# Designs tried in a protein design run: designed miniproteins, single chains. Part 60

Each design is a single chain, and the fold is of that chain. pLDDT is the mean over its residues in the fold that is shown.

## One batch from the design tools (miniprotein)

Design m2085
Fold by ESMFold2-Fast:
Structure m2085 (fold): chain A 113 residues (1-113)
Amino acid sequence: AAAEREAQVQIALGLGILEKIKKADLPLEEKVEIAEKEYKEALDAGGAALKALVERLSKEYNDDEVKIARAVAEAIRAGGEILKAQPDPELQEYGELAIERAEEILKAVEAEE
């Protein structure tokens, strides 16, 4: 559904932004300030979409953390691929970082199965 794809993109965008901020050679206080002032709207939207997804998956999978983590990682990867398909180089970078994070989650899930 279109709404599900929008949620995937919002989650991937928020995670890509967070990963870029984490990798910056800046003090933690400055990273928090950047997140709160420059990216608050995107991070809030991504966080809300992720929370809604996790709540839905928790009911669907009876709180199976491994299944939830895999489905979340797949949603992040899907959103990241959509961002990478955009003509904006900044969105492409966020998409790449989100996919990288999704791959880390999938590796952790694979180790628990």
Scores: mean pLDDT 85

Design m2086
Fold by ESMFold2-Fast:
Structure m2086 (fold): chain A 66 residues (1-66)
Amino acid sequence: SEEEKEELIIERLKEVYKSLGYTELEIMKNKATGVLMPKEVAEEILKETPAEERPEFELVERIEIE
């Protein structure tokens, strides 16, 4: 299901961020595509995308890794 896919993505991102020494991770969701990503990645996409094509993101979860 979509929820199971989202959980898997979140678990993967948490593992990666933990391995890099991060203590928290904010997960954003692209409202049009359903793609999940870290807040920093979403912010970079918004910075690089023309205003008329900017996706809408919503905060899904804030995770404490430590």
Scores: mean pLDDT 79

Design m2087
Fold by ESMFold2-Fast:
Structure m2087 (fold): chain A 60 residues (1-60)
Amino acid sequence: SDEAALAEFLRTEEGLSDEAVAQILEGLRRHGWDPREVRDTIATVIRNGRAERAAQAAAA
């Protein structure tokens, strides 16, 4: 499910605790946010951050 995919992503990519992940998912359900859109947004931010850091490290 989209929630399960987001939960796994938050644990593996963001290093969040199970409690923090549960609180985030509860917040998303309460506010009617789409877990898929949230995951894609976070993935894009991480991807851009990694690319920028890698470029800076390689150029420095």
Scores: mean pLDDT 74

Design m2088
Fold by ESMFold2-Fast:
Structure m2088 (fold): chain A 63 residues (1-63)
Amino acid sequence: MDAVENAVVRAIAVAGEADRRSVEELERAAKLATQAAKEGSPEVSAVARQAADTLRRKAEEKR
Protein backbone atom coordinates (compact mmCIF):
# COMPACT_ATOMS: atom_id res chain seq x y z
CA MET A 1 0.00 0.00 0.00
CA ASP A 2 1.17 3.55 -0.58
CA ALA A 3 1.43 5.90 2.41
CA VAL A 4 -1.97 7.54 1.80
CA GLU A 5 -3.84 4.21 1.52
CA ASN A 6 -2.04 2.87 4.60
CA ALA A 7 -2.98 5.99 6.62
CA VAL A 8 -6.67 5.61 5.67
CA VAL A 9 -6.73 1.88 6.56
CA ARG A 10 -5.07 2.62 9.91
CA ALA A 11 -7.52 5.45 10.65
CA ILE A 12 -10.50 3.16 9.96
CA ALA A 13 -9.04 0.47 12.25
CA VAL A 14 -8.42 2.99 15.06
CA ALA A 15 -11.95 4.43 14.63
CA GLY A 16 -13.40 0.91 14.92
CA GLU A 17 -11.47 0.42 18.18
CA ALA A 18 -12.11 3.95 19.50
CA ASP A 19 -13.43 2.75 22.88
CA ARG A 20 -10.14 0.85 23.44
CA ARG A 21 -7.84 3.68 22.25
CA SER A 22 -6.49 6.67 24.17
CA VAL A 23 -7.54 10.24 23.34
CA GLU A 24 -3.98 10.88 22.09
CA GLU A 25 -4.14 7.90 19.69
CA LEU A 26 -7.53 9.03 18.34
CA GLU A 27 -6.29 12.61 17.83
CA ARG A 28 -3.10 11.41 16.11
CA ALA A 29 -5.10 9.11 13.81
CA ALA A 30 -7.53 11.95 12.99
CA LYS A 31 -4.63 14.25 12.04
CA LEU A 32 -3.12 11.58 9.76
CA ALA A 33 -6.52 10.85 8.19
CA THR A 34 -7.03 14.58 7.53
CA GLN A 35 -3.65 14.73 5.78
CA ALA A 36 -4.52 11.62 3.72
CA ALA A 37 -7.80 13.27 2.67
CA LYS A 38 -5.83 16.19 1.17
CA GLU A 39 -3.44 13.90 -0.77
CA GLY A 40 -5.71 11.06 -1.94
CA SER A 41 -8.18 10.52 -4.76
CA PRO A 42 -11.78 11.78 -4.31
CA GLU A 43 -12.90 8.34 -3.07
CA VAL A 44 -9.98 8.02 -0.64
CA SER A 45 -10.50 11.63 0.48
CA ALA A 46 -14.19 11.01 1.30
CA VAL A 47 -13.40 7.91 3.40
CA ALA A 48 -10.46 9.62 5.12
CA ARG A 49 -12.56 12.68 6.03
CA GLN A 50 -15.32 10.49 7.47
CA ALA A 51 -12.76 8.55 9.55
CA ALA A 52 -11.14 11.80 10.77
CA ASP A 53 -14.52 13.25 11.83
CA THR A 54 -15.41 10.03 13.69
CA LEU A 55 -12.02 9.95 15.43
CA ARG A 56 -12.30 13.61 16.53
CA ARG A 57 -15.82 13.06 17.87
CA LYS A 58 -14.75 9.93 19.80
CA ALA A 59 -11.71 11.75 21.23
CA GLU A 60 -13.93 14.62 22.41
CA GLU A 61 -16.39 12.15 24.04
CA LYS A 62 -13.52 10.70 26.13
CA ARG A 63 -12.49 14.12 27.60
Scores: mean pLDDT 76

Design m2089
Fold by ESMFold2-Fast:
Structure m2089 (fold): chain A 100 residues (1-100)
Amino acid sequence: SNPATQPLTPEEAEEWRKEFEEGIDVLIEKLKEVFGISEEEAEKLRKLAREVVDESLAERVSLVELLRRLAEALLENTENPEVKEFIESTLLVRAEELEA
């Protein structure tokens, strides 16, 4: 009954691919500007985020599941506690709100 918890249609997956491509670039730029992560770390996280999004969209997971997978992958690949808190407060909170 909640669209955000249902598998994405092919058309929805194409639209979300564009939004996540842009959203990932905005997220990584914010991590550089606000938390001072290195260019090398930024590039690793950008590549990881794109791979997770591409795989999730190919599997046509729900938007909630995509956000959870993205958050989990980023959290497992950063040691910066401020970056972890930011990812939890943005991606995981949004996933919880959409599931409700």
Scores: mean pLDDT 85

Design m2090
Fold by ESMFold2-Fast:
Structure m2090 (fold): chain A 66 residues (1-66)
Amino acid sequence: MKASLEMYAAAARASIDQLGLLGEPEEVVADWRAELDAAVANKDTARAQALYDETSKRVLERAREK
């Protein structure tokens, strides 16, 4: 059950991009991207996973508001 840092980073980026498409403010989307880039630079797989979990939940919230 080992997902790599790259797998979590790719999944989190996809969720962040989806948030932008769903109308999340550009500033919030930029903050998510900056946090993910920092996690990748620090090789922090746990933070990348947490960011994916957080952004995925926000995507579901936004989708329910339609």
Scores: mean pLDDT 80

Design m2091
Fold by ESMFold2-Fast:
Structure m2091 (fold): chain A 82 residues (1-82)
Amino acid sequence: MMEEKLKKLEKSYKEAEEFFENAKQEAEKTGDEFPEWLEQLLKELKKRAEEAKKLAEEGIDSPLPEELVKEVEDLFKLAKGE
């Protein structure tokens, strides 16, 4: 179901956003440079998540949210080194 996939996407995105926001804040405190490619990737995922949400509101059944959830989960695992 599209709604369940969107909720999973939103949860995964929030977890990734929280992780990267914390990492960015720590980098700012220590004077370390936060990787620009991670910011760009998170920004892109956010745009795609908003697009998927719009499609669901219009009643379009799309696999896109499931693919975005996987991308967010993979990013989160990569960042954790798991």
Scores: mean pLDDT 68

Design m2092
Fold by ESMFold2-Fast:
Order: sequence, then structure tokens, then C-alpha cells
Structure m2092 (fold): chain A 76 residues (1-76)
Amino acid sequence: SMREEMIEELAEYLIEEAKKAGKEVSRETARRIAELVLSRVEDKESAKFLLRLVVRRAKGKRVTVEDAEEVLAQYE
């Protein structure tokens, strides 16, 4: 589906953004984070903005689902 394709695209984007920031994220975690972000925003640009915030605000070297939930709680 288009939604599944979008989740995969955003998951790959998150993985690359994490690498650029010297952080890591597993494919499964990246897909879960992309799905959570898409539950809050409809457009790709807003989703990518939130994914960049998740990477930036991640407390450790590994980006987690909990990091994404923290960002989304602040974004509303």
C-alpha cells in the first residue's frame, strides 16, 4: 500500500539521518518510529522534520522508540 511504501521511505530516511549524526537505529525500530510519526502528521515534509528532531534529541548513540514518543508528546 502507499502507506507501507511511505513507512519504508521514512524508515530509510531515519536510518540515514541517524548515521549522519553518529547514531544508529535498527530497521525494525526505524519502521516503528516512522509509523508513530505518520499517526500524528499526514505529509512527508512534516514527518521528515519530526524524524530529524527524534535523531537530534535521542539521548544515547542508539535511537529508540521511546525517543520518538518523547518528541511526539512535546509536538502534540
Scores: mean pLDDT 86

Design m2093
Fold by ESMFold2-Fast:
Structure m2093 (fold): chain A 85 residues (1-85)
Amino acid sequence: SIVDEIEELLKKLSRQQFLKVLDKTLDILQEKDPDLAAKFSDMYFDLVWGRKSLDEMIEEFVEFLKTLSDDIRKEILEVVKEVLS
């Protein structure tokens, strides 16, 4: 699945690269679904300031991705590929 492909790529990222993916995800959601962007913002602050490990942050982000439409998931996949490059 798209989510499985994203998860495998996320595991290759540094913490700084992962934070860049989160920032770009927020930008995408603000443009396409402002209500969902508000929910993601709450999760984003918990991930960044919650003193969580990178592995814990990736796990929570992957669970969030499962709630998204395939169109948004595809855009996030492209962001992860660009950040990893």
Scores: mean pLDDT 84

Design m2094
Fold by ESMFold2-Fast:
Structure m2094 (fold): chain A 94 residues (1-94)
Amino acid sequence: MEIEREALAAMVLMAGEIIAKVFEKLGLKEEAEKIRELTDKAAEAIRAGDFEAAIEHLKEAKELAESTGTEEGKEAAKLLDTLIKDVERLKEEV
């Protein structure tokens, strides 16, 4: 359903904004901007039905979050992993 895609895209955008604000508070401004870019691209891909591209962008965002070496980055990576699994489930639903 288009509604499920729009809801998941909105959740991805919201998660990206929350993660980016946390990273900005840690002084990780470049990482925050990249998280916004990757989650925006993932949300656009979800809305377009390109779930493979969405998963790719979310995996890149997860790797970036893990690369910060912070506890906040680890929690962000867990949230992004959950969203990846949600996109994978939506891909299997026709």
Scores: mean pLDDT 86

Design m2095
Fold by ESMFold2-Fast:
Structure m2095 (fold): chain A 79 residues (1-79)
Amino acid sequence: SAEQEAILDEALRLGLISEEQRREALETGDVAGALRRALAAVEESLAKARQEHIEAAVAMGERDLALMRRLLARAEAVE
């Protein structure tokens, strides 16, 4: 759908997914699933950054986490 494409385009623009991940999500129609996998990767990266005390990486991870949660909520609303 147009909304699903818009969500994936925003995720790509924000650097949260790759062009390949966007293409695969559109081909399969599993947009919410693709964003859940990307969210899990952000959460893992943020946890590692916190353990290593890398302040810049923690700040970036917190930003990406908030953005990804917003996009995922939109994707789940449209199924």
Scores: mean pLDDT 87

Design m2096
Fold by ESMFold2-Fast:
Structure m2096 (fold): chain A 74 residues (1-74)
Amino acid sequence: SVVERYEAYLDALRAWLLREAARTLSPEQLAQVEALLDEYVARARAAIRADPERAEEILTGELQALGRDVAAVR
């Protein structure tokens, strides 16, 4: 289903971002990024399940917010 496809995408994206972040970030920064990713995935998953027809809109908004928050990690 469309929901299963987006949920698989979110899981893969989270795993990839954490692996990349682990290459350059301190343990403290990595923990902060992991917490942000967990919040992002949980919110996006719940929202997509509630309204699958808005999945692309939801992902776009959450991804933009995640990008800003991750970029702010120092």
Scores: mean pLDDT 80

Design m2097
Fold by ESMFold2-Fast:
Structure m2097 (fold): chain A 83 residues (1-83)
Amino acid sequence: APSPEQLEAETLVALAHMQLALVRILQKNAPESVKEKLEKIVDEMEKLVDEAERYANQGDLEKVEELTKKVIELAREAEKIAS
């Protein structure tokens, strides 16, 4: 069975993927004037999610928490840009 820390890390990665998916939907439905800015945020979120997956596979919960927090912060920024 996975360790409690590994399970928490995997859950945080799943949350990060969910945030990325929501921002991708937001970007597709956004006005053309802000799509370019949202595309840059999606690209950054994708890199952070990939990095979080690598640390989760290593059992580094602290790094996964840090990276997931950054993904959530970028998702909030995307919401403000799209408003």
Scores: mean pLDDT 88

Design m2098
Fold by ESMFold2-Fast:
Formats: C-alpha cells, sequence, structure tokens
Structure m2098 (fold): chain A 58 residues (1-58)
C-alpha cells in the first residue's frame, strides 16, 4: 500500500505540471493527506519538503 518516495515525487511532479497547464490552484492540504496515506512515516517529512519545493519552483 505504501509507495517509494521517488515514485510519489514523480506522480506529484506530473500532477503539479497538469494543474499549472489548467490554471488550477494547487491543493497542498490534499497533497499532505496523500503523503500521509501513501508514504512510509519515516519518509513523509522529506517527501513533503520536496513537494513544497516543487510547488514553489512551479
Amino acid sequence: MKISPEEFLEMAREALRRAREVGAELDMEGMREMIAKRVAPEDQEKVLKEVEEMAREF
């Protein structure tokens, strides 16, 4: 049920790119919930930080 941090980050990058193309507002709360559900507890903080950096650069 949990996926690797790398796999999640690739999915997140694609989702952010798609949201940008449509002009949609990024749902960071939803992203945090998905990290909590799909990423191992030890990696959640690292993945969240990477996603936040991606969102800021985007």
Scores: mean pLDDT 76

Design m2099
Fold by ESMFold2-Fast:
Structure m2099 (fold): chain A 61 residues (1-61)
Amino acid sequence: GAMARLRERLASAEKMLAFVDQHIAEAEAAGDEQAVETYRAAKDGLETGIRSLRAELAALA
């Protein structure tokens, strides 16, 4: 159902967020400020998406 699909999308987005966090840490360790800013922007987008998905799940509860 719709709730199951939203949970699947949320799980996928949270997994992507974990990979982005790892890349930020690696870029920071390497001193690659351009990569850090790029991944931080990607993280902000993912966090916004996760917040939206959580709100949709709450509305279906």
Scores: mean pLDDT 87

Design m2100
Fold by ESMFold2-Fast:
Structure m2100 (fold): chain A 70 residues (1-70)
Amino acid sequence: SEIDKLNKKMAEIGLKIDRGEATPEELDEYEKLSLELVKKIGEKNNDPEFQKRMEKQVKKYIEEQRAKLA
């Protein structure tokens, strides 16, 4: 499924984030993939409030990871 493909790509980058080895470009890709995953889950469950809440959490997490690299 599309969700499975997104999860696989995110797992590869997520491992690098956990190791402190992610580049700014990989953080950008992780944000993009995470937002796409959240959108697909929200659409599947007809839950736009979940989508909005999770998009905010994703953006906050990525901002925190970017700050650690600066």
Scores: mean pLDDT 83

Design m2101
Fold by ESMFold2-Fast:
Structure m2101 (fold): chain A 80 residues (1-80)
Amino acid sequence: SKEKALAEIESVVVEGGFTGDIDGAVQEVLDIARKAGLSKEEVKEVIRKTAEDVRKHFPPELAERVQRVADAVIAALDAE
């Protein structure tokens, strides 16, 4: 479902921030979005929301890492 795919994208972005595997997180997000038929705008919105939520509830160091993953995914979407 679309809802399940969006939740999975949130999890991947946070995990990418935690592990530092930015390239892996970008590739996984793009794969999930493609399989679920999500638009670029839907993916960008969930990513922006995820980064905002992490900034509110987690330490700044993790928030910065999650923001790097978010920025990388948005850049990859804009390059398509």
Scores: mean pLDDT 86

Design m2102
Fold by ESMFold2-Fast:
Structure m2102 (fold): chain A 78 residues (1-78)
Amino acid sequence: MEAKRKEGLKLLYEGQKLFNEGRFEEAAELYQRAIDLLKEADPKSPAVRQALLLLAEALDKLGQHEKAEEYRKEAEKL
């Protein structure tokens, strides 16, 4: 469990770096992978909520507003 949490957090940081570089599609892919790993470690953790919100922001930058809203709603349930 600890290894998956650490890997998930590293992917969030790497994704945020890509987001800051304007590489939104690549950031979204890393955020999705981070969400999967963080959910395996603890599905109700604050890190999962933060990852979902970061993914939603990246999707908004890509014009995928409906998908972004779905991930925001998932984050609100946590």
Scores: mean pLDDT 86

Design m2103
Fold by ESMFold2-Fast:
Structure m2103 (fold): chain A 58 residues (1-58)
Amino acid sequence: SALEAAKAAVEAARAGEISGGEAEDALVRAQIDGMSAEEVQALGRELRAIVEERGLPA
C-alpha cells in the first residue's frame, strides 16, 4: 500500500539510504491514495526531524 511504502521510505531516509525528497514523494503518494491525514502528518513530522538532524538532501 502507499502507506506501507511511505513508512518504508521514511525508514530508508533515517538510515541514509534515500534522499529526503524521495521519502517526501512517498508521503505525497500516500496522501493522494486517501491515507488518513493523521498518518501522513505523523510521518511528515518524523521525516522533517530526520532531514533537519542528519542534513539529508531534499
Scores: mean pLDDT 74

Design m2104
Fold by ESMFold2-Fast:
Structure m2104 (fold): chain A 120 residues (1-120)
Amino acid sequence: KGEATTLNNLGNLYRNLGKYDEALSLYQQALEIYRSINDKDGEATTLNNLGSLYRNVGVALDEALKLYQQALEIHRSINASPDGEATTLNNLGNLYRSLGKYDEALKLYQQALEIKQKTL
């Protein structure tokens, strides 16, 4: 449904502009629509974007971790978006790198790279 996709894209724009409260509201609206229509790919993409929003704010990194893990679980369960899975793994790697957990970040980046190499 185009409405949920547009809300998600507007959320991305507001997040990039540093308007985090507006981005949060838009992502939550998109998430509710995707869940109501059982669009698992849209749900996972929106959860990944919410995780990135919390990471950008830097005050709720545990929430960002949880959201990325939920997105990753959905992407793996549907196996319809290798690019979505790889993107989420890269974002988890970036989060662990920000926490100084370089060994965990390295493993996540390597998993994302493996997926990308298989889809070449």
Scores: mean pLDDT 84

Design m2105
Fold by ESMFold2-Fast:
Parts: C-alpha cells; sequence; structure tokens
Structure m2105 (fold): chain A 92 residues (1-92)
C-alpha cells in the first residue's frame, strides 16, 4: 500500500542519515535526509521537477562519496544497511 511505501522510504532515509551523523559524515547525512524527503513527496505527488531534484542530489551524494576515504566509504555502506533494515521493518 502507498502509505506503507511512504513509511518505508521515510524510515530508510531517517535511519541512514542518523547513522551517517553518528559516524561524523554530516554533509552526507544532510543530503540523504533531503533525498528521503523528496522521495516521500514524489510518492505523494509524482512530478518531473521532484524527480530531477532527486537526481541532482543523488549526483552530489555520489561525488561526495567518491571523495571519501575507504574507511568513511565503509561507514556509508554500514549506514545504508541500517537504513535498509529500518525501511523493511517499517514496510512490514
Amino acid sequence: EKEKERRAVRAFGDATARALEEAGLKDLAKLVREIGELGVEYLENPSEETLKRIDELLEELGKKFASLSEEDQEKFFEALAKGRKAGLEAYA
């Protein structure tokens, strides 16, 4: 159901961003939060403008990720794993 999808996307974004903040990756956490909020908006009101904004932020996230040390890249993947778990639990 659409409401479960919205909760899953929000939980994924929030948990990922929180884990990134705890790891000291605050700039990445901010981008992930913004992407998550736009993702929820897109599920409610799909628009080309919202999708383009998501794409732009994902490109910025990718560039910042590529500039990270290997250790910080590992922290990012750990944060994504925590987010994925939270999203799946929120969908169930």
Scores: mean pLDDT 85

Design m2106
Fold by ESMFold2-Fast:
Formats: structure tokens, sequence, C-alpha cells
Structure m2106 (fold): chain A 82 residues (1-82)
């Protein structure tokens, strides 16, 4: 579980160079929240936060490419939620 979540976070980080400055701030906040939960070994909560934040960020995105990538990552997180 931890490895799968960390892999998703790496994919999220790879989106930052393509994101707007405002989206980069939100991505950093998402990454920070999930990493804090991983450090506490709260994997179900980390995964749910990752999913919820990715869904919300995708809804706010106006760039179709970034929106598509965020939706794909949210779907990957959803599949891990059992």
Amino acid sequence: MEEEIRKLLEKVRSLKPKATPEQQIELDRLIGRVEALLEQKRYPEALKVLYDDLVNLAKKSTDPEIQKELQKLAEEARKLLE
C-alpha cells in the first residue's frame, strides 16, 4: 500500500512543471498532506485524501491535458481504495 501511494505521488509531482502556479501550490498541499499521513502509517486515510484532492483539483482545472492526467491518477487511487 505505501509503495503504491508513493508511486502515485511521484506521478503527481511529474505534473507540477505542466501546471499553473496556482495548481502547483495545490499540488504541493496535496503532496504534503498525503506524505504526513504516510509518515504516520495511516495508509487508508492517505489514499482517501489523495483521491479526494485529485478529484477536486481535476474539477477546478481548465487545461484539458492536466485535467485528463488528474482524472487518470484519481481513478488509480480509487482502484486502490478497495
Scores: mean pLDDT 83

Design m2107
Fold by ESMFold2-Fast:
Structure m2107 (fold): chain A 56 residues (1-56)
Amino acid sequence: SEILEFAKRVIEKLLAQGKTEDEAIREAAEAPVQKFGLSRSSAEIVAILALKELQK
């Protein structure tokens, strides 16, 4: 999905900056993923799914 692909790019960028997985999830959920009208909880779930997809 568009939301998941966007979250994957944000997570990749944050990890490249030296952020931990937990920091990347938190920061990706805070503003970028919420732009799609998601609640914070939903945005965090999408960020977690994005990280899991990147680890495959």
Scores: mean pLDDT 81

Design m2108
Fold by ESMFold2-Fast:
Structure m2108 (fold): chain A 95 residues (1-95)
Amino acid sequence: SEEELRERLRRDIELGRRRAEELREEVEKDKSLPEEVKERILKLLDEALRKLEEAERLLENGAPLKEVMKKLIEAETLISLAEMELWIARKENEK
């Protein structure tokens, strides 16, 4: 049902926010990362959090669920890119 999908999207937005905030804290505490790498990853996470805020606003304003899903997917993609950048940076620093 639409209500079930709406509740799932609300939960997914909250999970995405938690994931992005946890990753942000992990990156900020990592003393092995070059400052430019930290800045790049944090910018991806800041954009992801902005997209999640947009998704939440759309959901609360009764926008079509397709528009909410689009913003959520954009945010999840940015979080995945941030995770990939962190993994690459840590792998390069293991030498």
Scores: mean pLDDT 89

Design m2109
Fold by ESMFold2-Fast:
Structure m2109 (fold): chain A 67 residues (1-67)
Amino acid sequence: MEEAKELVEKLKSPDPEEQEKAYRDIVANPELLEAALEEIGKLLTSPDPRVQELAGRVLEEAVRRES
């Protein structure tokens, strides 16, 4: 899904506002969250610590919402 991939790209943005918006958009939409899970998992191996932290937060939110 290009939409989910676009949001994942925004999570890697140097702009904190874009990162926050992407995070909120992903967690607000269960289908987008599910579609992004594969890419989010890959971001846990990113060389950017900020990207790793955001990926972890998305996964944490997925666990909270699916339960």
Scores: mean pLDDT 75

Design m2110
Fold by ESMFold2-Fast:
Structure m2110 (fold): chain A 93 residues (1-93)
Amino acid sequence: SSLVEEVQKRGDEAVKLAAEDKEKGYELALEIADEIEELGRQSTPGQQAELLRTAEGIRENARWGLESSKEVAVEYFQGAKDAAVWGMQLYAR
């Protein structure tokens, strides 16, 4: 779906930014999480719960990335992207 493609693209941008600057990658990951949570507020109660879990997963992975050394941080930001993509795939079903 177009939503999955958009999140895939913005997730890739967050991972790329995190490799150069963890704080910038973190900020973009939080922006993506906030947008997904807002989509949930405009959706059914069941979809809202799923999208909130997705946003929480993004925030958790992004926080671990921010708090990690540069060498491992990118893996956590990749995890944040994967959480976002998976959540959008579930939402699009």
Scores: mean pLDDT 85

Design m2111
Fold by ESMFold2-Fast:
Structure m2111 (fold): chain A 91 residues (1-91)
Amino acid sequence: HMEELERRLEEAGREMKKIADEAVETIQKNKDDPEKAARIYSEAREKIGDIVEELMTEARKLGREDLESRAIQLAREALKPVEKAFEEVLK
C-alpha cells in the first residue's frame, strides 16, 4: 500500500537522521582519532544502508521505482553531515 510505505519512508528518514546525528557527535568528540572516526562513519553507512535495502525491497515488490529513488535520496541526505564531519577529521 502506497500510504503505508510513504509513512515508513518518513519514519525511516527520521531514524536515519538520528543515526547520522549520533555519528556526527561521536566523530566530533573523537576528532583526534581518524581510525575511530572512519569506523563510526562506516557503521553509520552500514546501518543506513540496511534501512535503505529494506525500503527498496518493499518498493520493488510494489513496483514503485519512485519510492526506491526516494529511499536512496533520504539516505544520501542523512549521510552528508556524517561525511562532512569525517572529512574535517582528515584535514
Scores: mean pLDDT 84

Design m2112
Fold by ESMFold2-Fast:
Structure m2112 (fold): chain A 74 residues (1-74)
Amino acid sequence: SEEELLEEVERVAKEILEMYENGEPESKILAKEDELLGLYLRALHEKASPEVVERMREIMEETGRKIKEIEKKK
């Protein structure tokens, strides 16, 4: 369902942030980022509602902003 998709996106995004905070290996972080991108691309391919796609974009943008803040304080 779209609700389950959004929950998975939020979970993966949170895991990515925790991995950056904890200094996890680049290979593990890239794999998680690929998972997040894969969920987004699947939503586009399956023609998920515009509202769900926009919410996914918001989550990804917010995650990107938080990553930059973590890296800035390293």
Scores: mean pLDDT 83

Design m2113
Fold by ESMFold2-Fast:
Structure m2113 (fold): chain A 74 residues (1-74)
Amino acid sequence: MTAEELLEEIRNAKTLEEALKALEELKRRFPDDFELLSEAAEIIVEKFPESEKAREAYMEVAVDELEAAVRKVT
């Protein structure tokens, strides 16, 4: 699966579980593509704004990006 295919899976997901599964596949295949992961997480929170799990997924991506930036300067 390509990154675009996984983003399309998230956009077309009917449930939070389907969207989160596609996000986990993106993290597994493209762990350092923070632009892609941030876009995917934003789509999930826009589709499921009342979900704590959606917000947690968004925060995890933000934290991972911050940690990667810190590792580069230390």
Scores: mean pLDDT 79

Design m2114
Fold by ESMFold2-Fast:
Structure m2114 (fold): chain A 55 residues (1-55)
Amino acid sequence: MMSAAEAQGWKAGDKVKEGDRIGSATLLADGTIVSIGKNTVTIKTPASEVTFPVL
């Protein structure tokens, strides 16, 4: 079964902005998707790399 992020059409390498929704999560910073897990997404921002749940 696809993750919620993949079901919404998100993939590694996609650029995201503050306010974008991935699964049930709302992004608080601009960045690029590094990886998508079953229930998580990892985003690289200019300042840091952040992993958060998307259920």
Scores: mean pLDDT 74

Design m2115
Fold by ESMFold2-Fast:
Structure m2115 (fold): chain A 55 residues (1-55)
Amino acid sequence: DRERVRDIARLLGIDLGSGELTSLSGLTDEQLKRVFLGRGIPEEDIDRALAEYRS
């Protein structure tokens, strides 16, 4: 869900373009975590954000 990815990115302080939001909305939580780790976001913050917006 694109809204979920946008909310997670906002919580983590990441600015995503509309194309990035669309591509990331199709990823699993494991894939999203890999992307955010690659952007230098701490693992604990990613795990918290994923749990906060769990479907």
Scores: mean pLDDT 79

Design m2116
Fold by ESMFold2-Fast:
Structure m2116 (fold): chain A 75 residues (1-75)
Amino acid sequence: ELDEGIRKVLALTKKGLDALDAGNIEEVQKYIDELEELAKKSTGKLAEIYSNAARWLRAQLARKQGKEDEARALL
């Protein structure tokens, strides 16, 4: 479960970064939402991993949008 979960978080994080590089803000938000949903459905360390990945992507998105204060608050 944890190993499979780690693969999933890496895949979603990469998709989020690819969308961010492409300037597709709506797509980045979808991957953030999916990571947050997975965190809610998980427990323990896996939930923390998903939550941390979602927060990190949210910070990258905020930075891309020029919201530096918001990005700092998420890290």
Scores: mean pLDDT 82

Design m2117
Fold by ESMFold2-Fast:
Structure m2117 (fold): chain A 65 residues (1-65)
Amino acid sequence: SAQLQELAQKAAVALKQIYGDDLLKLPQGQRLKLAESFLKKFAPQPLNPDQLKELSQQVVQLASS
């Protein structure tokens, strides 16, 4: 949904601003955990596990672009 895409963009911007190039030095598992933390922080309501997994991957991809 458009709301979930906006949430992913917001999380990606925050992750990139805080970690910058240091994000790429972290193992993928740690990058996904950070993405998950920002998604949980910014989400207006709890995400189900499938949404959280998919959006975390999208956030890492967006923050690495």
Scores: mean pLDDT 82

Design m2118
Fold by ESMFold2-Fast:
Structure m2118 (fold): chain A 69 residues (1-69)
Amino acid sequence: VEEDVESVLKALRDKAKELGLPEEEIEKLLKKYEEPIREAARNGDEEKISEIVREFTEEMKKIKEEREK
């Protein structure tokens, strides 16, 4: 459901902001993972959604590291 997807995306955005990622990078990262999350949600694949959320979190850390260079 769209509302569930929006809730997940909002939580991820809030987390990225707390980590100090710039808005441009947050938006780019959200767009990268939005489609996979929406597709998994449409298929009722909760395990896939959880997996994508984990990957998103790892990418946030990686982006922060790259920005530090």
Scores: mean pLDDT 77

Design m2119
Fold by ESMFold2-Fast:
Structure m2119 (fold): chain A 97 residues (1-97)
Amino acid sequence: MKVPLPAELRELLGVPDLTELSVGDLASLIGTWLTENNLFDPEDPTIVDLSGTRLGELIGKDRIDFSNPEEVVEMLRRLMTEVAGLSEEQVLDALGL
């Protein structure tokens, strides 16, 4: 399933012409954006600090542990529900849950 990408998220991720993505492509873009902005904790590369970032504002979360699959899934779920306007059921189906 493809996720619609709002203009605000497209601008944040540097992909202004990309109106929709697969869930896997969205996850890859987010991972690239996190790396390019040096948001991984230098002492613990599994921890991401989103406090004060626009992405953190969009998902309503300021810290993610990437070694915890439940936290990664919750991040994608929040982006898909809060930003893309998908229902909880559509998000769970798209994530294979």
Scores: mean pLDDT 72

Design m2120
Fold by ESMFold2-Fast:
Structure m2120 (fold): chain A 62 residues (1-62)
Amino acid sequence: EGLKKVAKVAIDYLREKYKDLPPELQAEIDRLKARVDSAKTEEEIKEVGAELDRLQERIAKL
């Protein structure tokens, strides 16, 4: 529950900060949001968190 809330906050922050991203990267953020919303285990939430970190690094290099 706590990890899920943290992941949602991080995703919302990225959506707000990077509104001008290419459509494919915006779709990736939306996909991660959907995955965290449907996540049933802590492991699934941690996987989303790891993908979110990698996505943020990719965005930072643009």
Scores: mean pLDDT 77

